# Ledger of designs, part 57: designed miniproteins, single chains, continued (2)

Each design is a single chain, and the fold is of that chain. pLDDT is the mean over its residues in the fold that is shown.

## One batch from the design tools (miniprotein)

Design m5972
Fold by ESMFold2-Fast:
Structure m5972 (fold): chain A 68 residues (1-68)
Amino acid sequence: AKAKIIRNPDGKLTIESSAEEAEVEKLDGSKIVVKNGDVLDPSKIKPFVTVGGEEVDLVTEMEDGPAL
């Protein structure tokens, strides 16, 4: 499945996925499962997210939040 990553104004990342749970690896090597709409701290995780067996690169698939 495809996923979209949205960068929020506070620097956190929101995961948008239509069907699959996403898996994220923390900097300490532990893994967490996130779902559509979950918010991640990019300073605490590896720079990629796995969704539906596909790896999504956080540096290429980020979309900036609304300009306020």
Scores: mean pLDDT 65

Design m5973
Fold by ESMFold2-Fast:
Structure m5973 (fold): chain A 76 residues (1-76)
Amino acid sequence: SELDELKEFLKKFYDQVPLGLGERAKEDEFIERVAEAILAHPGDPKAIAASVPGVTEEQAALILEAIESEKLRKQI
């Protein structure tokens, strides 16, 4: 599913780019909440940050940029 693919991407992303989200960044529930917020608010880092406690607008924007880069990579 799109949610499962996004969750797997976020796990990899947090391993490579520590955004200062602490230990919670790797918790399954936290990852799922971030993924659900991204799917509910596509391209809106402010709405994503408002939906997930502990995520800033800047962190949400970086995550969205990384997701778009990954989508472009898969289309090649």
Scores: mean pLDDT 73

Design m5974
Fold by ESMFold2-Fast:
Structure m5974 (fold): chain A 86 residues (1-86)
Amino acid sequence: SADDKQANKELKELLESGELTPEEKLALESLRAYSVLSSAGIPVDPKYIETLQKNRAALEALAEKFADKYPKTAALIKAALKDLDE
């Protein structure tokens, strides 16, 4: 969808922005892998789930910090974290 394309574009821009710590980059890369695999119905490797759970607070903070600049990426982060709570 157009929203999926925009979320992927925004995520790439954020990852390449230089505004992220190495920990935040790893968390977002793990979230991207989780989202791709989950949307394809492929079982997610436990290592990605563990990384997301370990970095949940950082991911929530990134979603709030970048909500205005990267709204589709922020929505993607919130959706993935909600999915982990189910």
Scores: mean pLDDT 81

Design m5975
Fold by ESMFold2-Fast:
Structure m5975 (fold): chain A 80 residues (1-80)
Amino acid sequence: DEIERELLEHRDDLEKTKELVLRAAEEAGASEEQKLVGLATVEAEHWLRENPEISEEEKRKKLEEMRERVEKEIAELKAK
């Protein structure tokens, strides 16, 4: 998959990676919920890459914060 190859090449560029993930999701007919999850995953992976020396406990806390944020955004979409 060309998009997957581009994601690997540009994984250090957060904005480019987000654009590629969003494009792939739209082409696949993904829901708004799936797009939110995809973008949050990209942001989490980028943050972990930029903070490699962060403790496992801090990583878990950060990932939990991101999960809660996504769940709130999904809940807001469903409430509309």
Scores: mean pLDDT 72

Design m5976
Fold by ESMFold2-Fast:
Structure m5976 (fold): chain A 107 residues (1-107)
Amino acid sequence: APPPPRQGILLELSPALVAAIKAGAPLTPALLAELELHTSGAGGRVGEVLARWAELLAGVRSGPDLAAALEEVRAAAAELGVELTVESDPAAIAAARARLAEVAAEN
């Protein structure tokens, strides 16, 4: 059988979110809203990873909670064969967005 289509998720962290993770600081709902999510699809395995991410985010109250949630969602994505990328640098975000658009166009 041909390999399944490539599927991807990109999580973009603002500079303020990166600073909060490094400092172990509390996270407000407004600060968590700075986290941007992009996907190459909405169904199947991506949908399962997104459901897990939503559950994990509901428990996030601090930078360390967010770091733990990111690690757990990476594990879930890896088990399902979904490419999950987490970026905070503008150049890396631009490259990851271009990569995700390429994956979406191939599916």
Scores: mean pLDDT 79

Design m5977
Fold by ESMFold2-Fast:
Structure m5977 (fold): chain A 102 residues (1-102)
Amino acid sequence: MAELIEDEDGNYYVRNADGSRVPVPSEEAANLIQSLLDLAESKGVSVTVSYDSENNSIVLTFSDGTSFSVSEKGGKVFVTGQDGSVYTSLEAALAGVNKALS
């Protein structure tokens, strides 16, 4: 399972099961990613996290094949589903991911 880590300098990153690391740009994005990881664990679904440099986004891939992208623009965090749905709040993102994993 992927794990969210805060270093001693206050920077956030995700560590995957293979030991690879993905930087997380803000505390807001870190809180969102942690909530999504907690939701996945509650459903018995594992998560791998990668960075998409072309779109400047963090991609969460669930073991069922579902994926969501997390991006930040102008201090706002956005979650985008594979269907093109965009979520601009933690609550909306959790509801959307929960529905996709059900």
Scores: mean pLDDT 81

Design m5978
Fold by ESMFold2-Fast:
Formats: C-alpha cells, structure tokens, sequence
Structure m5978 (fold): chain A 74 residues (1-74)
C-alpha cells in the first residue's frame, strides 16, 4: 500500500475508535492530527512528506465534518 493509503487507514481506525468511545468532534480532531503528525514524521522524502501531510489534512477535514454532522443530529 502507498504511504498515503496507510495514513488514511490509520485515520479511519481513529475515526472508528472515536465513534465507539463517544469522543467529541474536538477530541476526534486532536487524535486524528496527532496520528497524522506521527505518520508524516516517518516519511524521509521531504517533498513526499509535504504532499502526504496536505492530503491527510484534507482527509481529516472531511472526517471531522462528517463526524460533526452525526454528532449534531443526536
């Protein structure tokens, strides 16, 4: 799998854990950003690191928006 696909899979696991544990959207964001930062820190190529960080940041925004919609519909 690509490093980007691996990063997205890690974020998906955090999202699922957030739903199971009942985290707030703010707690979910903090956990997703921490996992993003840990993952991109493992990338040796600075250009690839920047691209993966940007893509995972966009993915986090989509995940948090969806989570917030579900949270507010309670």
Amino acid sequence: SSVLEEGRAMLDRVYALGKKQGWSPEELRARLEAVRDQHVATIEDPELRAEVEAELTRYIERLVEEYRKEWEEK
Scores: mean pLDDT 87

Design m5979
Fold by ESMFold2-Fast:
Structure m5979 (fold): chain A 84 residues (1-84)
Amino acid sequence: IDELFQQAREVAKQLNDADPRGNSLIERIDEIKEAYEKDVKKALEKIDDMIRSLNSYLTNSTNPEVQALIQKLIEIFNQIKEKL
């Protein structure tokens, strides 16, 4: 699961480099990882919130490269959720 969080941070960094709206994603990923280590239920709630936010971001994006990165991040969070 640590590997999935690392992959999420790498994709979020690419999103931040491609689109300034990605800027808060790295911080949010770190918050989810911290929650996972202390309270799995809170982590699940934060992951569901993240997936909803990413789907909204995807819908409002017109850049194919940004869309692909958002889709990768959604896939990673779905994989994290399946491991919880």
Scores: mean pLDDT 81

Design m5980
Fold by ESMFold2-Fast:
Structure m5980 (fold): chain A 90 residues (1-90)
Amino acid sequence: MSEEEEMKEEAENIIEFLEEQKKYVEELAKKRNIPQEELDKILAKLDEMIEKVRKMKEAKVPLKEMMKEAKKLYEEFLELWDEALEKNRE
């Protein structure tokens, strides 16, 4: 597989994973009664990540750089999600 093909495959896998994360977050937020304002912020972050990964795929960004950026964005998402879960834990 070429480096470009490997990058495109990984980008698609990341996008699919993030779309599944959106579904999971929405379902759990309803069960945990997370306020809509907090849910909207978390979903907006996931949408931002999906858009950035799509743009990196279109721009043919090297796999290593794409993975580094995706990891950073996902860590930012986890921080927001963990904060929302802790705040609404009661």
Scores: mean pLDDT 81

Design m5981
Fold by ESMFold2-Fast:
Structure m5981 (fold): chain A 67 residues (1-67)
Amino acid sequence: SHMMMHQREYERGYELARKLAKQGDVGEGLLRMAAYVAGQSPLGQGIRDAAREEGLGELVDPLVERR
């Protein structure tokens, strides 16, 4: 269910994005795709948060919306 899954999904997204952010251009392309596919899910939230911390927030929040 959402309550217990939320933390695990978020952490998976966070870990993935953090790893991809360190891969340069190829990682940025994959990060963009992952964020798009995950969208508004907990996984997507983890991806966006980690990307912002790595300086790539603009890439995963393309319209710069106030989530």
Scores: mean pLDDT 73

Design m5982
Fold by ESMFold2-Fast:
Structure m5982 (fold): chain A 110 residues (1-110)
Amino acid sequence: DQVDDTIRTLRDLAKWYSRSSPDDLVSRGQTQQRLATRLGNDQAVRGAQQAVDYARQGDTVMATQLLLTVQASIRLRLSNDDTGRLLDRVRRAPDVDQALRIIEDFLRRT
């Protein structure tokens, strides 16, 4: 199942990002921004840019939440509108675990 494989990947990435420096998260966000630009997903581009900005400010929790959301969007080829709605919900999450639950629930809903 592509959704189940994606959720497993996001959980593994969340563990890796929790151990990453802010500079590592900036690098990841810049890579996602370039890929999202090539895919024409403007909301994913904005999400990746915001993740970079949060990482530079030392807000590694919000940076991680946005990076995971953009990764799900890219991996599953979510529409621009679905990506925007998912990002809005994730921005309201208090921590990474709640962000992962929001992402999983959204993806299982299609």
Scores: mean pLDDT 90

Design m5983
Fold by ESMFold2-Fast:
Structure m5983 (fold): chain A 81 residues (1-81)
Amino acid sequence: EEEELVKKLQNYIKEKKLDPDTVTLAIITPAELRIAEKTKNLSEEEIEELKKLYEEAVEKTKLPEEFIEKGAEVAIKTREE
């Protein structure tokens, strides 16, 4: 459930004293990159910038893979509304 995932993320952020924006970037960026690759609407420079930010965010936050994968799915579902 997206509600449960959000609460788990909030607890992780508080426990590790992480920047919420950096955590959000690590979670959403894979979905954004995948959408961009499908739609071909982002430039190569934008894609490279997102990849760099994502790599740095993942290294800084050390987010579990499950949060990244599930976060992307939640982001896609939100776009539906």
Scores: mean pLDDT 69

Design m5984
Fold by ESMFold2-Fast:
Formats: structure tokens, C-alpha cells, sequence
Structure m5984 (fold): chain A 80 residues (1-80)
């Protein structure tokens, strides 16, 4: 599925995720699409390791929350 990620400064990026993507995989895709470092992408993914998510979209919402916490910037995800 295709997701739109909006930052608090109004920047928008689009990310393609698979329905089969794990929460860490979704977190990495979102982090890299937002231009975050590999180290930060890894930390976000590690925080979601073992997370019980209902689907890939739920994983993306959870990842956005962790990215917001780690960066101090509000991140919002929506399905296109």
C-alpha cells in the first residue's frame, strides 16, 4: 500500500509498504523516507521489535509515534 507521511513543518513524503512488512520493516522505510539516519532508523525499528500490530498500516502509525518521540517532531501517517 502507499502511505503519505506529513511532518509538523508541512513536508510530505510517500512510502510504499507491503501488507506483509513487519513493524520494524515499516519503521525503517518511514525513517529513511523522512531522511533520518540509518542509526535512528535502526533504533525506531528496535523499539517496534516484538510489537503486536494488527496490520501494516497499524505498524506505520506506531512507527510514526516512535519517530515523533525520538525526533521531537510530530509525524502523521495517512493511507493514499
Amino acid sequence: MRLRVTTQDGREVEVDIAESDSAPAVARKLSLALGLSEELAQRVGDKLRGADVPNALGGAVMAAGVISEETGRRIVVSKI
Scores: mean pLDDT 77

Design m5985
Fold by ESMFold2-Fast:
Structure m5985 (fold): chain A 62 residues (1-62)
Amino acid sequence: NSSRLNSLQSQLSSLQNKKNDAQNQLNNTTDPNEKAKLQAEIDFLSNQIAALQGEIDSLKSY
C-alpha cells in the first residue's frame, strides 16, 4: 500500500529528527541526570526507528 508506505516513511523521518535533536542535547549537556534521561530517549527512539524500518521493509516486499 503506497499511502501507508509514504506515511511510515514520514514517521521514520520524524523519529530520526527527534533522535538527532536528543543526541545534540546530550552532546551539549553537563548534568548527569539529564544525560541519563537523554540516553534513555535516544535508546527508545532507536528501537522505534528499527521497528518502523522493519514494517517499511515488510511492505516493500509486497
Scores: mean pLDDT 85

Design m5986
Fold by ESMFold2-Fast:
Structure m5986 (fold): chain A 60 residues (1-60)
Amino acid sequence: SKEEKIKKQIDQALENLRKWAAKQGLSADQIARSLAALLKGQEANLEILKELEEKKKKEK
């Protein structure tokens, strides 16, 4: 169903986010905020992911 497909995409995004966050040693707060953004809206999630990716690039 469409719901199953959406759930799969969300699951995939959450797994990628968790792996990335763990690699960076990010706090639980960062993970929680990203999860909340995923639930609130995809646009907010994209902005957070872009910011985190840029920050990682600049810090390393």
Scores: mean pLDDT 69

Design m5987
Fold by ESMFold2-Fast:
Structure m5987 (fold): chain A 63 residues (1-63)
Amino acid sequence: SMMDETALVLQEVADLGRERDLPVEDMAEVGRRVVDLAEQGKSVEEIRREARELLDELVERQR
């Protein structure tokens, strides 16, 4: 289901953010983005791609 798939994406980005020592505030931003995209009816593939892009951007800003 869309809800189950969204939860898996949230878990994936949380794990990646933790591995890269992303601040809690930045992880919350990625989580909000995932929820917003899901509410807009975006596909799981689109949600995963955009969440990953945002996560990578936030990680790069920390360097």
Scores: mean pLDDT 80

Design m5988
Fold by ESMFold2-Fast:
Structure m5988 (fold): chain A 100 residues (1-100)
Amino acid sequence: SEDARRGLELAKKGLELAKKAKTDEEAKRAGRLAALGGGLASNAAERAETEETRRLSLEAGRLAVEAGVLAVKKAKTTEAVTAGIAGALAGIGGVFQATR
């Protein structure tokens, strides 16, 4: 699934950004990337016809949770905290859909 691969790519980018984030704007971007990645992973897992798609979606969901949580820790504004929470929740959704 293209959505599963794209979700994993975005979740990985979100986590990389979250790890190196020094500003609130970087934390907010990391959270937003995690939310997009986790959302794509959740959608891909729900429609998954292959074990590969489920595995990629599960990995993307887990990375999106880690990225979202880390983004919250580095956030200084309510907007950046909200983005990080959205990323973590989207990641949780991806994990749950992939493990059904």
Scores: mean pLDDT 89

Design m5989
Fold by ESMFold2-Fast:
Structure m5989 (fold): chain A 104 residues (1-104)
Amino acid sequence: SLKKQMEELLREGVESLERAREAVRAGDLAALRRELDRFADKYHEYQVLKAELEGKTADKDRIEAQSYTASNLLRIGLYWDALTNPQEAIATLDSMIEQYKKEI
């Protein structure tokens, strides 16, 4: 079902965010980038399926553009915070993890 596929994508996304959190703690910027990229990929797929589940016509370009912009702004902020104040990066990641876990 679409709902099951969405839940699986959110679980994978949360797993990537949890690994991103550990990457911030370790100072591993390469791992942080990899895990945030994984999250963005899973989140984009989730948004498309969510639109289908809600009975909306999937507009891939519009949905991807909206998700891409939000993800890029978040990634830039997380990278800056990881370098300058890792506690703020961790707080942002913890907030995101909690938000997406509520959708599962």
Scores: mean pLDDT 78

Design m5990
Fold by ESMFold2-Fast:
Formats: sequence, structure tokens, C-alpha cells
Structure m5990 (fold): chain A 94 residues (1-94)
Amino acid sequence: MAEELLKKALEAIKEGKGKEAAEYLRAAVPPIVEEVRRELLAQGKPELAEELVELIRSGLGEAIEYAEQGDFEKALEAIDRMLGEMARLYKAAE
């Protein structure tokens, strides 16, 4: 579900629609944070949950700011960096 909002944000960035991209990114943050926190707390990993939540808020927040500024390359770099770090943290926690 949150993945579809991220896809729409990426499409808006590619189309040069910074305001729409920022709104999709902003809409994606709460459901992503809630899902990640719920799953990791259920697994007894509250420290990892908070690390990922902060990474998501920071990374998507940075992408929102760049998209609103029209710096689409930096917005995409912020999202890519966030996703890469999330994948790394999930693998390290296995």
C-alpha cells in the first residue's frame, strides 16, 4: 500500500511535478512508519523499529524538501539512499 504512494511520488518527480511528488511522499510517511513499527515491535525489536522509523522520516523528509525546491535529482538520491540503508538494516537484523 505505501509502495504505491512511493511509486506515484517517483512518477511525479519524473514528470517535474514537485508539489504533487511532495504530497505523495508526505502521504506515504505515516503508513510506512506504522507498518514498520508494528511489525518490528511484534518481533521484539523496538530498537531496530526506532532506527528504521527515524531513517524513513529523515530520508523521505529530505526528499520532500528537494522535490518542493525542484531538485528532483537530489530527491531521488535521498529516496534511493534511504531504501538502501533500510535494506542493509533489515539484512543485518536477520
Scores: mean pLDDT 82

Design m5991
Fold by ESMFold2-Fast:
Structure m5991 (fold): chain A 85 residues (1-85)
Amino acid sequence: MTITVTTVKLNGKILSVTVDVDGESFTGTAKEAADFLGKKLGLSGDGSAIGTRLVHAGATVTTTVEPLPELGPGGQRVTTTFTLP
């Protein structure tokens, strides 16, 4: 199972979060994205709580950060991928 969380930020402010679970995608606020992921996995809590549970379940975590110059000098895309066996 592969879970990809893509966060778009500008100067530390979260603009959007996209969650993809084995090809099913949701885009919204950080809270809405956490609620979607929790519903898919049968877990409760915010994104941090869910991420911690995935790591404890043996998930391999990869995080990449790339600049988004089109949003301005502080624009970033942060992609975190959780891979479970």
Scores: mean pLDDT 81

Design m5992
Fold by ESMFold2-Fast:
Structure m5992 (fold): chain A 80 residues (1-80)
Amino acid sequence: MSETEKLLKNFLQNLSIETRGRPLSDAELAVEFRSISQLIKNMTGSELEDFSVEQLKQFLLAITPPELKEIVRKVLEKSE
């Protein structure tokens, strides 16, 4: 698993715990992971594996609504 794939998986699990009080199931994680990977491709023309860890963090913050940016930043720090 690439470093960016590992970060995204950890981020999605930690975000679910923070916002839902529980981790994602394997099926839910697969759906969310695919959704973000597709969003990266649609918005940037790049695949997830072409992103550095820093580029992925910047992308995730950029797509986050303003009211959730503080939570997302904290979750990203925890997900490293």
Scores: mean pLDDT 83

Design m5993
Fold by ESMFold2-Fast:
Structure m5993 (fold): chain A 76 residues (1-76)
Amino acid sequence: KKEVEAAKLFTAGRIAEVAGDYETALDLYERSAKLEVEAGNKKGAAIAYRHAADVARKMGNDELADEWEKKAKELE
């Protein structure tokens, strides 16, 4: 089920972020957000995109962070 897989990816992303593995956290949050979009869960997708944006900023990639924030806003 897409929602279950998205939740697993999001949790793994949070663990990676706490560990300081920002590259892995970014990938996991982006994958979670995409699955949430496919599942029709706009709220879940927006949350995951915002986490991806935060990690992208911590990595110094403001352009990517702005893109993910825009996607989160467009979802509601």
Scores: mean pLDDT 84

Design m5994
Fold by ESMFold2-Fast:
Structure m5994 (fold): chain A 86 residues (1-86)
Amino acid sequence: MDLRSAEELREQIAELAEEAKKAIEAGDLRKAASLLAAMGILISELSLVDPELAEKLAKLLKEAMEALDAGDKEKAIKYLEELAKL
């Protein structure tokens, strides 16, 4: 697997995390849910080339999704910000 491919996936995941954060801040929860689902797909692909990083990102995504389902928007945004910094 190409290292370049792993880095490109990481950049795309970070961009989706920033967009998901903006969607949550705007109250567009449908868009946020769609973006979180797209991030999950990319993290699954990343697990084939960088399983350690993918596991860390998957944990943060799960925490963000659980927080959003609980109505805790601030906590969801916090996890997405941590995810985007990776």
Scores: mean pLDDT 82

Design m5995
Fold by ESMFold2-Fast:
Structure m5995 (fold): chain A 95 residues (1-95)
Amino acid sequence: MKKDEEARERAVEIIRELGEEFGFTEEAERIIRRIEEEGLSLAQVAVLAEREGEPEEQVLLLELATLRLLEKTEGKEKRIEELEERLRELREERE
C-alpha cells in the first residue's frame, strides 16, 4: 500500500507537469481526479480512458506519464518524441 501511494503521488505530479507543458491542464486535472478520488493507478486510468473513448490528448498524456513514471526513457526517445509531437499537433488543431 505505501509503495502504491508513492507511485500514485508521482503519477499525479507527472500528469500535472505534462498538462502544463503541452497546454492540456483541464485534461490533466481530469486524470488526476480519477487517480486521487477513485484510488486508481496510472495504468488503470489508461485502460479506462481507452475503453471509454476519451479524447486522444488524454491517452497521449497517460502514455507519456507512464514512460516518465517507470523511467523507461532509455531506448524510447523516438516514441517520446512522437508522443510530444502529436500532443503539439492536437493543441494546434484546437486553435
Scores: mean pLDDT 74

Design m5996
Fold by ESMFold2-Fast:
Structure m5996 (fold): chain A 88 residues (1-88)
Amino acid sequence: SDADVREKIREAILLESEVTALYLLSRFSDKDEQKKLLQRAIELLQEAIALLQQVIAESTDPRRVSLAQQQLRTAQSLIEHLQEQIAK
């Protein structure tokens, strides 16, 4: 339903907000703590991607689909960046 799509969008946004907080905290952390925080951020981004994919599949609103596709690409790029940071 439209209400289910809206709730998935809300959940994805909250996950992305937590990712931002974890990333900022990682900048003030030692190397071991940074790695753990970045690994957690990747897990939350993967959850957000799953929700965004459901929004794309279920939404009949082309604006929501376009925005979800943009956010999905951004989340995928951020996962790659965070994986590179962990590999250092």
Scores: mean pLDDT 89

Design m5997
Fold by ESMFold2-Fast:
Structure m5997 (fold): chain A 79 residues (1-79)
Amino acid sequence: MEKKRKELIEGLEKQIEAVEKARPYLPEELEPLVDAILEALRRAKEIIEEGVTEENLKRVEALLAEVEPALAALAEALR
């Protein structure tokens, strides 16, 4: 379980870093979407740090699903 926890945390940290690095190159209109995505990724990381349980994985899945439209909007803007 620890290996899976480490992989999930590293994945989330890489996503946070990528979004933060892209932020200066995005239109100002998208700043609220960037903030929402970063907040969701940070919350997901905190949940995984508490433990990789079925319940926590479902909580992370629900949280990431909530920001899916924002991620889609950022992808379209970068097209």
Scores: mean pLDDT 78

Design m5998
Fold by ESMFold2-Fast:
Structure m5998 (fold): chain A 61 residues (1-61)
Amino acid sequence: MLSERAKKALEELGVDLETLKEWAQDPSKEKELLAVIMRLIEEHGEEVALEVAEVLKPYFL
């Protein structure tokens, strides 16, 4: 699902995709998840951030 570029972006931020999936399912982690998405936009661009958000979409309640 994720492109190689998106996977590398998450690695550079030190965040695992599995961790983000858990955060997407936890309302108490919404702000932390949003912070990661905002940081992806700032450091890697909107296209990468949108890819990550789309992969996480099925995991939101």
Scores: mean pLDDT 79

Design m5999
Fold by ESMFold2-Fast:
Formats: C-alpha cells, sequence, structure tokens
Structure m5999 (fold): chain A 62 residues (1-62)
C-alpha cells in the first residue's frame, strides 16, 4: 500500500540508507517487481530526487 511504502522510505532514509535503497524498498512495498523497481530507483537516485519527490512518484503509482 502507499502508506506502507512511504513508511518504508522514511525509515530507510532515517536509518542512513541511500536514496536508491530507500526508493527500491518503497517500490517493492507498492508491489513493483524487482526487475522494474531497480531501474526506477536508479533513475530517481540519478535525478537527485528529494524524499518529497519520491513520495509524489509513489502516490502516482497508487
Amino acid sequence: SFDRAVDALERGLADGASTFTATFTALREMGVPSGVATPLAVALAKAGASPEQVKEYLRRLA
């Protein structure tokens, strides 16, 4: 669910995870397969996406 994905993203970042790792975990909580979640997390990390921008992206997937 979106709420679990946001929670996973925020906990990951608070624990010192990279934008890639936190975003990947959140996408997996949304039910995105690993083969799709990996390139999406790479793209968002390379773009320098903020936590707020990642949350907006997750919202659009829900």
Scores: mean pLDDT 84

Design m6000
Fold by ESMFold2-Fast:
Structure m6000 (fold): chain A 95 residues (1-95)
Amino acid sequence: MAEELARKKLEEDKEALEEYERQLEKIEATDDAEELLEMAREIAKEAVERDLDIAGVQLYTATALIAIGRAIDLELARRIAELGIPAVRAEIDAR
């Protein structure tokens, strides 16, 4: 019983890590800011809807934040490509 519980917990931790790595690979492969934000929303929703332990919640939250960060970077890159660096810099400096 005790050995089986320890083995199940180790297997669950490995599965959570593999899922985290899989989600990171998908985020890195996605070049659409809108799709990345949708992925972040779904990851956050799953973390809330599932009865996850603290480690599980932390992994899902970290993945969602990485997706949001990439979406912001892609949107900034898109705006620089369209407007040029001087225009984007002037917009930031105006704040």
Scores: mean pLDDT 66

Design m6001
Fold by ESMFold2-Fast:
Structure m6001 (fold): chain A 61 residues (1-61)
Amino acid sequence: HMSRRERAEKILEELVKKYNITDEEDIKQLRWVADYLAEREDVTDEQMREVLENLINFFKS
């Protein structure tokens, strides 16, 4: 049974690899947001991915 924090970390790892994010500061910001969202019981995996992908798009803009 995977914890919400483990799930959040896996989603983060998936997105870092998918978008080839190498900036350590960007990764730290994404991790902070993922951890924050993991505290929310009503946040789905899909919603977490959407929020993190929006942040990634902001970094690239």
Scores: mean pLDDT 80

Design m6002
Fold by ESMFold2-Fast:
Structure m6002 (fold): chain A 93 residues (1-93)
Amino acid sequence: SDTPEARQLLALQREFSAQASEILGRPARIVTYRDPETGELRTVIVALSESGQPLGTVLEVTEDGKVLYESPEATPELRELALEFHRAYLELQ
């Protein structure tokens, strides 16, 4: 669990989550995960409480940019950020 790749991914998640929070104007987290039903990799932006608890999904996209979910807060800038993070994630796999 403590590999150079895992540490770099954590650093990227922190950096991109900070950017998502800046764009959204409130605490947010960006993460790429594997869907357990399809095996597809997806990137999601989640709004957070002040204590870091998930409040809800802002945006969820696939690698090819297909939007699976978007809230009224989802902007083109957040979509581009999610795609950039997804590409960075794949380079570390």
Scores: mean pLDDT 82

Design m6003
Fold by ESMFold2-Fast:
Structure m6003 (fold): chain A 87 residues (1-87)
Amino acid sequence: SHMDKLVEELRKKIEEARNLAREIYYKAMDHKDNPKYKEIAEKARKILNELVKIEADFLQGKITPEEALKRVDELIKEINKLKEELD
C-alpha cells in the first residue's frame, strides 16, 4: 500500500541519514584540534540526536510518516552541507 511504501522509505532514509551523520561525526572528531572540524562534529551530533527524536515521535504516533519524512529530508540536506565542508 501507499502507507507501507512511505514507512519503508522513512526507515531507509533514517538509516541512511544516521550512517552519514555518524561517518561525518567520527571523521570530524579525528581532527577536533581544528575549530572548524569541532563545529562540524557538534552539528553532526545534534543531527543524530534529532534523528532519534524523529524516530521516537513517529513510533509513538506523535507525527505522521509524511511529516517524519519531511524532517529527515531536511536533515539529509544539512548532512550533505557538512560533508561538503569536510572536503
Scores: mean pLDDT 88

Design m6004
Fold by ESMFold2-Fast:
Structure m6004 (fold): chain A 69 residues (1-69)
Amino acid sequence: GMSKEELEKALEAAKNAKSAAEVMAVAHDLRQNGVLSEEEAEEAIRLAREGRIEEARKLVVDKVQKALS
């Protein structure tokens, strides 16, 4: 699992992600660390690939915020 400091850094990265590649990189890292499920990571990647960057970012941000609570 990720530490609180690592989760806070991931949250910042997600909030600042401006491209599909940046969202996909954060989603992949969070999936490897068990913060996102495989299904949640695949959904974020799908949204990013479709150009739905704000929706992909929101999904990732919401999940990291839940992990921090």
Scores: mean pLDDT 85

Design m6005
Fold by ESMFold2-Fast:
Structure m6005 (fold): chain A 73 residues (1-73)
Amino acid sequence: TELGRKLLQEFLDKVRKEIEERVKQVLEESKKNNDSDDVLQQQLDNVADEIAKKYGLRRDVARGMAYEAAEKL
């Protein structure tokens, strides 16, 4: 339904905002520590998995959002 689509969009917007904020922190910390790409990837996966658990999302969906945020930041 139209209402269902709107509610889903608002929910996903909230999730994307939280992921973006967490990813910004991870990128800043990784830059400060001179982390390898492997370490950065693991940190991004950890953030995504935590958000997936918090909001009841699939891990692949949350990870995709985190990677997209990291690529744009």
Scores: mean pLDDT 83

Design m6006
Fold by ESMFold2-Fast:
Structure m6006 (fold): chain A 95 residues (1-95)
Amino acid sequence: MKELIERYIAALEKAAEAAENQDLDALIAAFREAAELLTELVIEKGEHDPEEVEEFAKKQIEEVEAYLRKNNTPAFFQELAADLRALIAAIRAQL
């Protein structure tokens, strides 16, 4: 679990850097990586059916990618970068 959490934080850091650089393709790639790692963490917790978690994650990844491709202004990137940095700090505080 700790190794997966550390990989998830690294993926969020890549997403924050991509948002700070206004690199849409890098941001989408980093979010996909983070979502896949979060899916693995949820499955390891053992509270849900793995197939249902994977199907939900796939749909969310597709919806987030579509949203990012339509909503990629400089203001959006700045707000997203700040939110990602805050999320990373909150996760690290729980470790």
Scores: mean pLDDT 80

